Designed miniproteins, single chains, continued (5). Designs and how they scored, part 21

Each design is a single chain, and the fold is of that chain. pLDDT is the mean over its residues in the fold that is shown.

## One batch from the design tools (miniprotein)

Design m16703
Fold by ESMFold2-Fast:
Structure m16703 (fold): chain A 65 residues (1-65)
Amino acid sequence: SKREELEKGILEEAKKLGAKKVEIRWVGDTVEISVEHDSVTKLVAFEIRAIALGYEYGFAVRLVP
């Protein structure tokens, strides 16, 4: 499904950015992502890419604590 493809894409982007841990939760048509990061710069880069992926698949994406 598009949801599963988006989840896989998010996990791959998290690995590329060196995220230590990532958790994905769906709230309706919104993806909530909780991610551990070494720096604000890595978090921002991941967030931008994750939002872009969400847009490609037709879902809203947000980072949560």
Scores: mean pLDDT 82

Design m16704
Fold by ESMFold2-Fast:
Structure m16704 (fold): chain A 71 residues (1-71)
Amino acid sequence: DAAARDTVVEQLRQALGPSVSEIAERLGLPKDVVTEKLRELEAQGRVVLTSAGRVFARDPSRAAEIVDQLL
């Protein structure tokens, strides 16, 4: 769903720090799959994952690429 994708992109761009669970639910993906992909993106220096499971983009201009890698 393009609207769900665009919502998550905007949350990452605005540094709203959506949770892994919120991202998984909005994109219609299993939480474990999203968590694994986000950890790989964190290892690449593209996102920050907090201990509370919140997600922040290190470069907000690349938020769309982050969401596309989750799909």
Scores: mean pLDDT 85

Design m16705
Fold by ESMFold2-Fast:
Structure m16705 (fold): chain A 75 residues (1-75)
Amino acid sequence: MKEKIDELIKTVKEAKERGLSLEDIANLLMEKAAEFGLDIEPIEQVILEAVRRGLSAEEFADLIIKKFEELKKQL
């Protein structure tokens, strides 16, 4: 489980480094989470909140990384 979360964090960091849009980062996250058999609903909620708040791609990437790090501490 922790290894799958680490892979998601890595995916977001690499997408941010490549300068991908929030939508592209979100799509990559959803694709990887589904591939790993993870519940995508919590990820969808974070994406919807970021879009609603008008966050930049960098702010969204930082938010999702922080959420995954917190989740990893609980496992």
Scores: mean pLDDT 79

Design m16706
Fold by ESMFold2-Fast:
Structure m16706 (fold): chain A 74 residues (1-74)
Amino acid sequence: LGEEAVERLKRAAEALENEEVRREVLEMIERDAEGLKKALEEAAKEIGEEKTRELVERAVEDTAELMRRKDAAA
């Protein structure tokens, strides 16, 4: 679950056109990857894997939109 979320975020970041923005975003994802994986693993234990997956899909979409806005502003 966490691995899939991190991979989706990395793919979204790699699609960004501005090289500096892409690098910064990828560095942020790598830095926070372990924390994100742990948080998602914990959430899955508390609210179930299916609900956690739904939250991940929403969060990935929202984050990708923020990445695109940052790319457009650069």
Scores: mean pLDDT 74

Design m16707
Fold by ESMFold2-Fast:
Structure m16707 (fold): chain A 70 residues (1-70)
Amino acid sequence: MSAEQATALGKLAREKIAEKGVLSVEELEEILSQVPLSDEDKQYLLDAAREKGELSGDELERLVLELLLR
């Protein structure tokens, strides 16, 4: 994942999180369709969201940082 992709993802996710406090799997799928991430990076984020049921802003930020370090 690039820093530009991480910034775009964070902006879109922050908008959804501001409405509900958390990001659902369906909302994450919509956001990921708008950001040109690799299929591997998209799947990693979706798998994490499905395992937890939903993601907080802090959880998403941590996952994005993990992908930036790969």
Scores: mean pLDDT 80

Design m16708
Fold by ESMFold2-Fast:
Structure m16708 (fold): chain A 69 residues (1-69)
Amino acid sequence: MLSLEEQVKLIREQAKDVIKLLVKQGVPLDKMIEAVRRFVRDQGELFDLPEEVTEELIKEAERLTKEMS
């Protein structure tokens, strides 16, 4: 099994790839944020992450989305 740190790193990298794809497709920022938040929540559920860790990752992914758009 992946450690918590490895799971967080994997989700972070996957979120960046999702953001890059949405930027390439010309998706509006508000819709990108919605999609990335959903993606991170779904991954948090899949890996059974603590709620606080998932919420922190969502917040980080929202910041990355704004920086990359």
Scores: mean pLDDT 82

Design m16709
Fold by ESMFold2-Fast:
Structure m16709 (fold): chain A 90 residues (1-90)
Amino acid sequence: SLKDILLEAMKKIYDIIRQLPEEDAKEFKEQLEKIKEEMTELMVEKDVPIEEALKEFIERVKELLEELARKHPELKAQAEEAIKLLEEAL
């Protein structure tokens, strides 16, 4: 199910976060929280259909993971696995 795919992707993302230096982990969590808040605003305040808001959320999280892989090449393979799961949710 879409929920199970997203949950698996989020579990991989949190595993990546645990491997980051403290400051980078904090920055990543703050960026992820901002993306979640913007998705919530689209759905609750702007009445954007959940499917469109979810696509925007997935694309922004993919961009965040691509930037993380660029900054931390040692985590690139794990980031690419998370991106692949997110793409399966689209």
Scores: mean pLDDT 84

Design m16710
Fold by ESMFold2-Fast:
Structure m16710 (fold): chain A 61 residues (1-61)
Amino acid sequence: SEREKALAELRELVDRWIAAHPDQAADVRERFAMVEALVDAGELTVEQLKALIDHERRLLA
């Protein structure tokens, strides 16, 4: 599903963020765990999640 693909992309992005900023690993994990919780609660749509992933990829690059 699109949701499962987006969540897999989010988790890969988290791993990349932690690799780039290992000193911030706990904060990064907490931040993105909150994003997953919002998706699970239906407060964040799959489209909004994809937009957030695209934004975070641009910041990481």
Scores: mean pLDDT 84

Design m16711
Fold by ESMFold2-Fast:
Structure m16711 (fold): chain A 89 residues (1-89)
Amino acid sequence: SLKEKIEKLIKKVEELTERVRELIANPDADSRARLDELVREGDKLVEEGAKLKEQADPNDEEVQKLLEEFFEKVGELGRLVAEAREALG
């Protein structure tokens, strides 16, 4: 269902945000600022996903567009988290 797809995306965002928190073992000030911003963006996406889940009508074209935008945002967060891991590892 659409709600299940949104819930899986929210879980992916939570898992990505947790990975960023694990990277904050002993960063310098610039690395800390970047990691803090990734955590903040992850928290925002969890809130956006929760709102989208409430609006989840599979026949609503506006909801479909918002879902596509949400998928793109989750993918971008995943890319930024991967880049942060490479930069710190």
Scores: mean pLDDT 78

Design m16712
Fold by ESMFold2-Fast:
Structure m16712 (fold): chain A 72 residues (1-72)
Amino acid sequence: MERETLTFEGRAAEALLAAGARPGDDLFRLLAEVLGVPVDPAHIGRYVIEAIEETEVDGERALRVTVVRVAP
């Protein structure tokens, strides 16, 4: 399986935590619904969160989100 790790900082990290983002969630659906980011609908359902790690960047809260690509 292909894995990717994304870092979300500040307001984005806080918004994802407040929404209850967790392993098993669809990454692109969270980007569209929680962060309001434009996404390609073809990517919805294809990237699933495997792990979420709380961390810190320059004294600010951050999240490291690991996703796996779901096979078609």
Scores: mean pLDDT 78

Design m16713
Fold by ESMFold2-Fast:
Structure m16713 (fold): chain A 93 residues (1-93)
Amino acid sequence: SKIKEMIEEILKQNLEGLLVAPPLSVAPDVDELVPDPFSLSVIYGLIEEGLISDEEAAEMLRQMAENMILLFPDSEVAKQAQEVLKKLEEVLS
């Protein structure tokens, strides 16, 4: 799976969970703005268990990234979300 491989590389680079959870340093109340963890590790697990397709995983990643950009537009989270969207487009195109 190209999506699974992309997630593995992102997770390897972001050991601190920066792309698997919103960084707590961006906004103190971020947990209240982001409903339950749509995280890269969760999406990866769903792909590995065969519970979702690459297309479904791509949609989940897109939605997660778009939500992070919408909620934290001037943050490092938004920059990372833009990077994820770019990689996702490259993998799917």
Scores: mean pLDDT 63

Design m16714
Fold by ESMFold2-Fast:
Structure m16714 (fold): chain A 85 residues (1-85)
Amino acid sequence: MKYDVEKALEILAKSEHPGLRALAEAYLKDPNKFALEVSFIITTKKPISPNTEVAEAVLKLFNGEGLDELSPEEREAVRILFPNV
């Protein structure tokens, strides 16, 4: 089922995975800057971001590392925040 952005952020903020919590906090602080940083990390495959925790979390998710450990709700939340994945 499709969640809205607010519900997606709440799910990630309550996650047991510190990288997912960092993603939620970064998005809430500056969504436009976060979108640009994520796009750059995906394109270069390097954690070239002032927020290293967010960069590492993004790279792990796109490389499939730890995806099997995510609940279906956490995976859907990630898809809502990253619709271009």
Scores: mean pLDDT 64

Design m16715
Fold by ESMFold2-Fast:
Structure m16715 (fold): chain A 67 residues (1-67)
Amino acid sequence: SVRLQLEQFLQEKLGVSPNQAKYQAEQIEALGPEKAQATLQELNEIQEAHPEDPTPILKYLIEATQE
């Protein structure tokens, strides 16, 4: 599921706790399935473009979860 993929991404790439990852994934899922899928895709693209710098991913997540 998109939620599980988001939880794994947040834990593995950003090092957030399982509880924090679940919370963030639920907030993204609450935006709707199309937006959640688009968010997961964008996060993967940012990670591939900036594998050594978490800043662009963190900025994107802050902006995405404010909607």
Scores: mean pLDDT 75

Design m16716
Fold by ESMFold2-Fast:
Structure m16716 (fold): chain A 87 residues (1-87)
Amino acid sequence: MGTLSFELGLPDSTGAKPGDEVTVTVTLTGDDGTTYTFIQKQKVNDELSVPVSAPDLPPGRYTVTVTVRDSKGNVIYQTTFDTYVPP
């Protein structure tokens, strides 16, 4: 099983500030169509980023969608990218 871990930078357009509480939802879709969803509560760092991790994934290629919600439940950022989870 592999782990995907990264820092997600938040653009200035999001209005997020260091110390803000956000909910990060990470959905990974494997090449076979299997989906894995992780929900994490995080605080925005001084660099306007949040740590994101998705542990215990089967190795392979994934399409990753990350949705960031503020403390009021508003979607402030969403991004999609492709990645590879190593063994």
Scores: mean pLDDT 82

Design m16717
Fold by ESMFold2-Fast:
Structure m16717 (fold): chain A 80 residues (1-80)
Amino acid sequence: MDELKERLLKRIEESDLSEADKERLKAIIEEFFADPRMNTPENRKELEKILEDVLSGKASVLDVEIFLGMRQLEVGVSSL
């Protein structure tokens, strides 16, 4: 069990975001932490920052989806 994952999920749940946005963010977090190639110290810091920006109103849920998509493409070309 990942302490950062648990903290991020708790912050999402305690936020004023819509239920739909909370579900989307939770799915993104679960997908990120399920992939050991994405779950690197550098990507963890970037994910935490962008999520904090979304929770503070500086970014959108779409920005997190774009981040995840870009990282998935990068790891995909490095694997079989």
Scores: mean pLDDT 77

Design m16718
Fold by ESMFold2-Fast:
Structure m16718 (fold): chain A 80 residues (1-80)
Amino acid sequence: SAARRAAVDAALAEGARALAEGAERLAKGDVAGGVGLILRGMGALWEAVLLGRDDPELKAEAIARGQAIAAAHGFPLDFS
């Protein structure tokens, strides 16, 4: 559904944003803030996969996009 795709897209966008901010905070020595944002970002990428779970194509897209986002920020994920 359009609503489900929008929810997946929103979760992936939140994951990317949180991972980027978390990485910046770690680089500045804010370990607690950085780790919290990375965990939030990783959680948002997993949420995207769960939101797509009833649609095999959308789930596969969420996995591929989530792994690409995590890898781009130096936090590779394996959803297998």
Scores: mean pLDDT 85

Design m16719
Fold by ESMFold2-Fast:
Structure m16719 (fold): chain A 73 residues (1-73)
Amino acid sequence: MSAEFVARLEEQLKRDLEEIARLSPEEARELLEELERELPAVVAKLEKDPDAERAAAMKRALEEVRRALREQA
C-alpha cells in the first residue's frame, strides 16, 4: 500500500515540478514563503507517521519542491 502511495506521490511531484518551472520569479518566491511558513507543522506531522517509507518519500518530495521554487525565484 505505501509503495502505491509513493508511486502516486512521485507522479504528482513530477507534475508539480513542471508547473513550478513555468512560474514567474515573484510567484515562485510567494509560494516558497507560504510553504516554508507551513513546513514546521508538516514536518512534525510526518515525524508521527507510522509508515516510515511514506514519511521519507513525503520529506524528499517537499525538499525537491523547495529546491525548484528557490531555483525559479
Scores: mean pLDDT 79

Design m16720
Fold by ESMFold2-Fast:
Structure m16720 (fold): chain A 102 residues (1-102)
Amino acid sequence: EKKERFLRVVEFAAETLKNALDQLSKLYPELKKEFDEIKELVDRALEEMRQASIEEAKTLLDRTYEEVLKKLDEISKKHPAVEGLKKLAESLFNTVKKILDE
């Protein structure tokens, strides 16, 4: 039950982020490769979380968030439009953490 709720919340946040990446890649096709790498990172993390304990999944969530933020920060230095995606990722992570701590 607790793990199923955790996965539903994380999957919702991941799909929201992936959808935003996909939409922005249509406006900036030159960033598609970098955005695809972020989507692949998120998808691999979700698969690992499905196989892990809840505590291991929380650790994976924290590490995945840091990796996503690092990649978005690097891209945003050359493409200011990506700053909105960085803020979205931060908001989604904070929302997931709040829901899981309640």
Scores: mean pLDDT 84

Design m16721
Fold by ESMFold2-Fast:
Structure m16721 (fold): chain A 105 residues (1-105)
Amino acid sequence: MTLVVILIGSKEFIEEAKPIVAREAEKAGIELLAILELLPGEKLSDEDIGIIKQADLVLIIADPSADEKTIESIKEVLDKLKVPYVYRKIESLEEIGPILEELAK
């Protein structure tokens, strides 16, 4: 399974979550194509869309501060591309490992 992870939230959340996602994906045996980072008000680039098209699955992880409009915009892009996705809003970085283990089954 080839995975793209999209992290949505504060800069601090993204900086802390990114190495955890990379480590936990490797531990779960997931082929991680990319970790895409979206700060409030940001949009997926054409390069991001090109990477997403190569994925078997997209995982969207949002912190509690993530803008709902940004999340909905991403879901609309993925729906148009017909790429399957899973959305998770997390309260703690400790939730990342269990999410990736569930997807690896």
Scores: mean pLDDT 86

Design m16722
Fold by ESMFold2-Fast:
Structure m16722 (fold): chain A 109 residues (1-109)
Amino acid sequence: RAELEARVAAAPEGSDEYADALFRLGMHYLADGDYDKAIEAFERAVKAAEKSGNYEKAGRFYSLLGSVYLLKGDKEKAAEYFRKASEFYRKAGNEDLAAHYQAQADAVK
């Protein structure tokens, strides 16, 4: 959506606002069924969250990437991203969510 693309362009690259704008753009692509563009937006969102030092937000975006790949039937990518979500939640000090997403990665078949 043009409004969401404008929000991405207006936010400082690598900022928390930039990560949030990319996340919302990715959610819009998911609603339209454009999974490849959604994944691209979410990958950019997680990179921005990492640059801003918001590891909890990075964990959240990685968990969403895992869920989207699971929806696409790509179990290997889903497990990889759930493992990354666990890692970043641990960096954020959220050991409960870190354990949860490690279990999700281990449970993917």
Scores: mean pLDDT 83

Design m16723
Fold by ESMFold2-Fast:
Structure m16723 (fold): chain A 89 residues (1-89)
Amino acid sequence: KEEERKEWLEEIAKRLGVSVEVVEEELRSLGVEGETKEELLEELRRRLEELRRRAREAEEKFEETKDQKELARAVALELEAAWVERLLE
């Protein structure tokens, strides 16, 4: 259980060329928490789906309102989604 989580984080760190501590900090910044590899993968997948959905909603609102705040939100959400997708590789 804990060994699988540690091994998975080490593989991600190796793939990204960073330390495991950097990966842990990034997961925390994304609000992704879990004691097992399976829990972390499920949370990341859920986060990716939510980020993509919110980005589409913000893009639609921007097209209707031309509110720059919605455009900024859409861009930020897409960048976060791209990072989550990279973690799930």
Scores: mean pLDDT 79

Design m16724
Fold by ESMFold2-Fast:
Structure m16724 (fold): chain A 58 residues (1-58)
Amino acid sequence: AEEALEKLREKAREKGFSDEEIELAVGNARSLLAQGKSADEAIEIALKGVESRRKFRE
């Protein structure tokens, strides 16, 4: 769980996400992990959610 969240934070920073966007992605990933999603699936869904939000705000 913690390794997955660290990997998520690193990928989000590489994509240029703000600290608030990283926290949002981490929160979503924690929820997905609690629902029984795999680490890789939780990371992918959480990152896509923030990326989609960024595109719609442009």
Scores: mean pLDDT 77

Design m16725
Fold by ESMFold2-Fast:
Structure m16725 (fold): chain A 80 residues (1-80)
Amino acid sequence: SQEELDNFKDELDKKTEEAIKAIEEGNFKEAESILDEMRTLLKDKVKELDDRSATLLLAYYLALVGELFVAMRQEKRKKE
């Protein structure tokens, strides 16, 4: 359902915010662990969804991964 997807997106958003905070604090390993948790949650969630919902959720996840990658790159360039 849309409500189920929105609730799961909110969970991913919270983990993304936590990962960004870890990146800003120089805790890249913690950010990598959070990203791994997000990937595991996504794998489990897509198994119970229809193809359309799974595709939309995968697209959302990839956008969040992109944000984390950009944040890590920017912070590493500032500190190195």
Scores: mean pLDDT 82

Design m16726
Fold by ESMFold2-Fast:
Structure m16726 (fold): chain A 101 residues (1-101)
Amino acid sequence: AEERARELTEEAIERIKEELRKLIEDEEALKEAEEFVENAARAVRDLALTEGVEQARRAARAAVVALEDRLRRRVSEEVAEKAAEVVRRGLEELVRALEEL
C-alpha cells in the first residue's frame, strides 16, 4: 500500500506539473507552483496514510486556496484561477486513488 501510494502521488505530481506548464508562462511563478504542488501532494499522501482520507481532503482543499493566493501576486487572476482548478482536480483524483488502497 505504501509503495503504491508513493507511485500514485508521483504520477499525480507529474500530471499536474504538465498542465501547469501549459498555463503559467512566468518561469519563477511556474517553479514556485511546481515546488508547492510537490510538497502539497506528498503531504496529502502522508495524511491519507497516517490520519485518513478526510484529513487528506482538508489538506488538499487548503493547499489549493493557498496556491491561488500566492499565484495572484505573480500572474493574472484568470491564470491563477485556472492553475488552482488544475491542482484541485489533480489532488482530488489523488485522494480518491489513495482511498481505494
Scores: mean pLDDT 88

Design m16727
Fold by ESMFold2-Fast:
Structure m16727 (fold): chain A 70 residues (1-70)
Amino acid sequence: SKDEQIEELHRKLTKEVLELGKEREAQIKEIRATHDPETAARKERQLQLENTRKSVELHEEMMKEIEKIR
């Protein structure tokens, strides 16, 4: 059904966002452990910007797929 397909898309987005979050947390910990504080802060800001862009892209993809089901 359409409802089942929409639920699947939401579940997929939730899983992708969770995995992205775990990946980013691991990268931030590594950056902080292996760089000086100033360099670490700069790299962390870049990762945060990338994370925001990827999250927006994932959400937009889900919305486009939902429109196809409607």
Scores: mean pLDDT 84

Design m16728
Fold by ESMFold2-Fast:
Order: structure tokens, then sequence, then C-alpha cells
Structure m16728 (fold): chain A 65 residues (1-65)
């Protein structure tokens, strides 16, 4: 669907912009980023960016360390 495509594109853009992101996935309406162990500040920044993108699409998000 167009929403799933938009969510995958947004997840990819966050992953490409953030060096700590190792992998991205989209599961239904949920964007999931897998991140390398990093500082709390870096993880919080990735989380904030991902959740903002998911919210704009009416979805949800998760970050896995």
Amino acid sequence: SSMAEAMERAAREVADAEPVVEKYEVQGNTMILHVAPSTDAQIAAVRARLFAAAKEMGGTAGVVV
C-alpha cells in the first residue's frame, strides 16, 4: 500500500541519516530500527526522529538496541 511504501521510505531515510542504525524493518503500521549500542542521547535522537515520522503517517515505531 502507499502507506507501507511511505513508512519504508521514511524508515530508510532515518537509517541512512543515523550512523548508529544497523537495520530497519516495517511490520504493518510499525517502523522498527535496530541500532548499535550507543549513548542515551544518540538513541533518544534516533527515537525522536523515528516516532515523528511514524506519527505523521498514523503509525507507530520502536527502537531495538
Scores: mean pLDDT 79

Design m16729
Fold by ESMFold2-Fast:
Structure m16729 (fold): chain A 54 residues (1-54)
Amino acid sequence: AYEDDFVTEVKAGKVKADEVKAKITELENKPGPLNASDLAKIKSYKAVLKELEA
């Protein structure tokens, strides 16, 4: 699975569900068009959020 520093911190328990939600919202509300990297991050963060709330 795709994993960046933020996903690693979520798995380590350093980031709470509300913080993950805020990061997803920040990326989705980016003023320019979303690129492939932004879309991949949103998908990855939503997957991690789902696991956190399961």
Scores: mean pLDDT 74

Design m16730
Fold by ESMFold2-Fast:
Structure m16730 (fold): chain A 99 residues (1-99)
Amino acid sequence: DVAEEAERIVRETLLHSGVSKEDAEIAAKIAGETAQRLVDLGVPPEAALYGAFAAVHGGLHGKPEEAARKAAELVPPELRDEAYRVVLEGAKELKEKLE
C-alpha cells in the first residue's frame, strides 16, 4: 500500500530529524493522503511516493508551488495538471497546520 508506505517513511524520517511526534503525524497523514490521491489518478506508485515527499518538503519549507511543479514533472504529461494540484493542496495544508 503506497499510502501506508508514504506515511511510514515520512513519520520515521521526521522523527529521526528531531521533529515532534505531533508534527510528524500531521505530515505523515498528509503524505499518505497525497500518495493515495495520486495513485487514484493513475500516477505510478514510485511517482506517487515522490509526490507525497514533495508535498511534505514544500509544506515544511514554505515552497508549495515549487514542490508541486517538480512533482508534476515526474508524472505522465496527461496527469501533470492534476498531480500539480494534488501536491500543491497537500503542501499548503501542511504549511497551514504547522503555522
Scores: mean pLDDT 88

Design m16731
Fold by ESMFold2-Fast:
Structure m16731 (fold): chain A 97 residues (1-97)
Amino acid sequence: IKEREELIERLRELLKEMVKAINAEDKEKALKLAEEMRKLVEENRDLLSPEVVADLLAGVDAVIEGVEKDDILTEIGGILRIMGALIDAELEVRKLK
């Protein structure tokens, strides 16, 4: 449980920094943070449900695509998907208590 809570907190911090980079139009930093999130999710797949993993990875892919294409709606869509997946992960942790 604690390892999962710690992972979710790390993913939340990456999301916050990613949103800041997008607001600053810092494409290089936004892409770096998206790749960091992908790696963190892939390395810790066993701590998350398959549905949460799929939504996090799809959200990351949408952020990368939106940044590369200058498509702000695709970037926002990716961010919202990541947020939803993190909420689902938190709710799954609560069911274990």
Scores: mean pLDDT 84

Design m16732
Fold by ESMFold2-Fast:
Structure m16732 (fold): chain A 61 residues (1-61)
Amino acid sequence: SNEEILEEILKAIRSNPGASGDELLEIELETVAKKLGLDPKKTSNEELADEYQKIIKEVLS
């Protein structure tokens, strides 16, 4: 579910407490790609960011 994906993203963030904002964004987008079954090396950051925003919106709505 989208809630499970968001929990995995939060877990990934907490596992990298020294990461910069840019590094955290990369970690978040890679986690989104893996949970959705997308190849993070073949999927653009813009596409992954759109999917991430959709997950957040659906969970928080």
Scores: mean pLDDT 80

Design m16733
Fold by ESMFold2-Fast:
Structure m16733 (fold): chain A 92 residues (1-92)
Amino acid sequence: MDALMQELLDSLVEFERESSRKLGLSQEQLEQRIQQAKARAESYKSRPLESLQMLLDGYRESLEMLRNGAPVSKAVSHVVGTELLVIGDELD
């Protein structure tokens, strides 16, 4: 199993845990977000290695933003921007 895919999945889940904690979300809301993150990671497994690396780097940067005290909205904007770039490359 590809170590890159495992790191991407771990980063997606950790992002949801840290953002949910900052937002004061319920356990049910956190579980829903984790399930959505797992579904996103599953959708990424068919993408090129370059796209997976770009996604991993984007999620790592967003996690660093959260850990450094940035608002959740800014971290979410950064990861959404990364996902849109990856989707754009896939459509071209």
Scores: mean pLDDT 78

Design m16734
Fold by ESMFold2-Fast:
Structure m16734 (fold): chain A 94 residues (1-94)
Amino acid sequence: KLEELEKAVEDFLVELYLLAQERNDEETLAIVRETGKRLKELREKYEKGEISEEEYIKQVLETVKDMAKRVIEARPDLEELVRRKLEEIEKIAS
């Protein structure tokens, strides 16, 4: 379950990164990079035992939802893609 969630989140970030790179979309690239850094920090806290698995999953979901909101606000044309990917991630986390 945790590995499936992490893979789904990584795949979503990679897809957005590649799409933004193809479009020369520096704003979306910045959002994805900032999200990646936050996720790395959360992973390190989890690995050190500073947060529980349940808290880690919750914080990962909050971080991905924040990214989704920021991307949709910057690029409304990506709303369908972003919402679909977010729903897939939320389903795995449930």
Scores: mean pLDDT 87

Design m16735
Fold by ESMFold2-Fast:
Structure m16735 (fold): chain A 100 residues (1-100)
Amino acid sequence: SLLDELEAAFNELQELLKKYKEGEISLDEFLERAREIVERLLEKVRESDDPLAARVAALLEVALGQLERALASKDEKEKIRLADDAIATVAHARGEVAAA
């Protein structure tokens, strides 16, 4: 289901964030891998017949843009803020589907 795909991707993002916070991966490695997770999720969502798929896709495109801006930034604080915003956007998308 759309919810199952969102939950799987969100759990993968949370595990990746844990690796970054524990110093196992760099911030840029975290951002690159997070972008790949969101891109794969977006492809799956675009193939979904769920009535919320278009709304979720739009939210995931926002999250992807936030991660791409983070990767392009030379300011570490901006990178972290944009990464937090991207994860929050994915969490919001999951919340909308779970509430439906």
Scores: mean pLDDT 89

Design m16736
Fold by ESMFold2-Fast:
Structure m16736 (fold): chain A 96 residues (1-96)
Amino acid sequence: DEIKKLLDEIEKLLDELAKTPPGSPEYQRLERKIFELLDKILEVARKTLSPEAVEKIVEIVQELFRKLAQTTDHAERLRILREAVEKIKKIVDEEK
């Protein structure tokens, strides 16, 4: 499952991000990679999942970025990112 592999990669990057100083160049690089992987998940989802599942994933990603725009606390940002990943996993599992 390509999407599950991408989600697992994001979880690994989130574990690394949790150990990285906030505002460092490495933190910014890791966060950018996570966002690029989320975009890849949407691309794969559009090719492999139902239109309804794709819409749900788009809504999760949009809400994620809205919450991140309002959140400066590092620990809270990590929780928001982890919750989005878990929600996407549930949508992908429901398609099976």
Scores: mean pLDDT 86

Design m16737
Fold by ESMFold2-Fast:
Structure m16737 (fold): chain A 67 residues (1-67)
Amino acid sequence: MEEKIKEAEMEVTRLARNASEEDRQLALKAVEAIRNGDLETAEKYADQITNPELREAVKKLIELAKE
């Protein structure tokens, strides 16, 4: 379980490198919110991400964190 979350975090980080600065900051804030257990805030940040691949990766990470 934790290993899957780490893999998903790495994928978010990888995709964020090719995204805009705004999307990178939103992804960082979403990951921080997930680590703090604030999944509602994480979903709000994910919905603001304009890059569809990055947004989908963050949403998958949120799903894994709900387990």
Scores: mean pLDDT 82

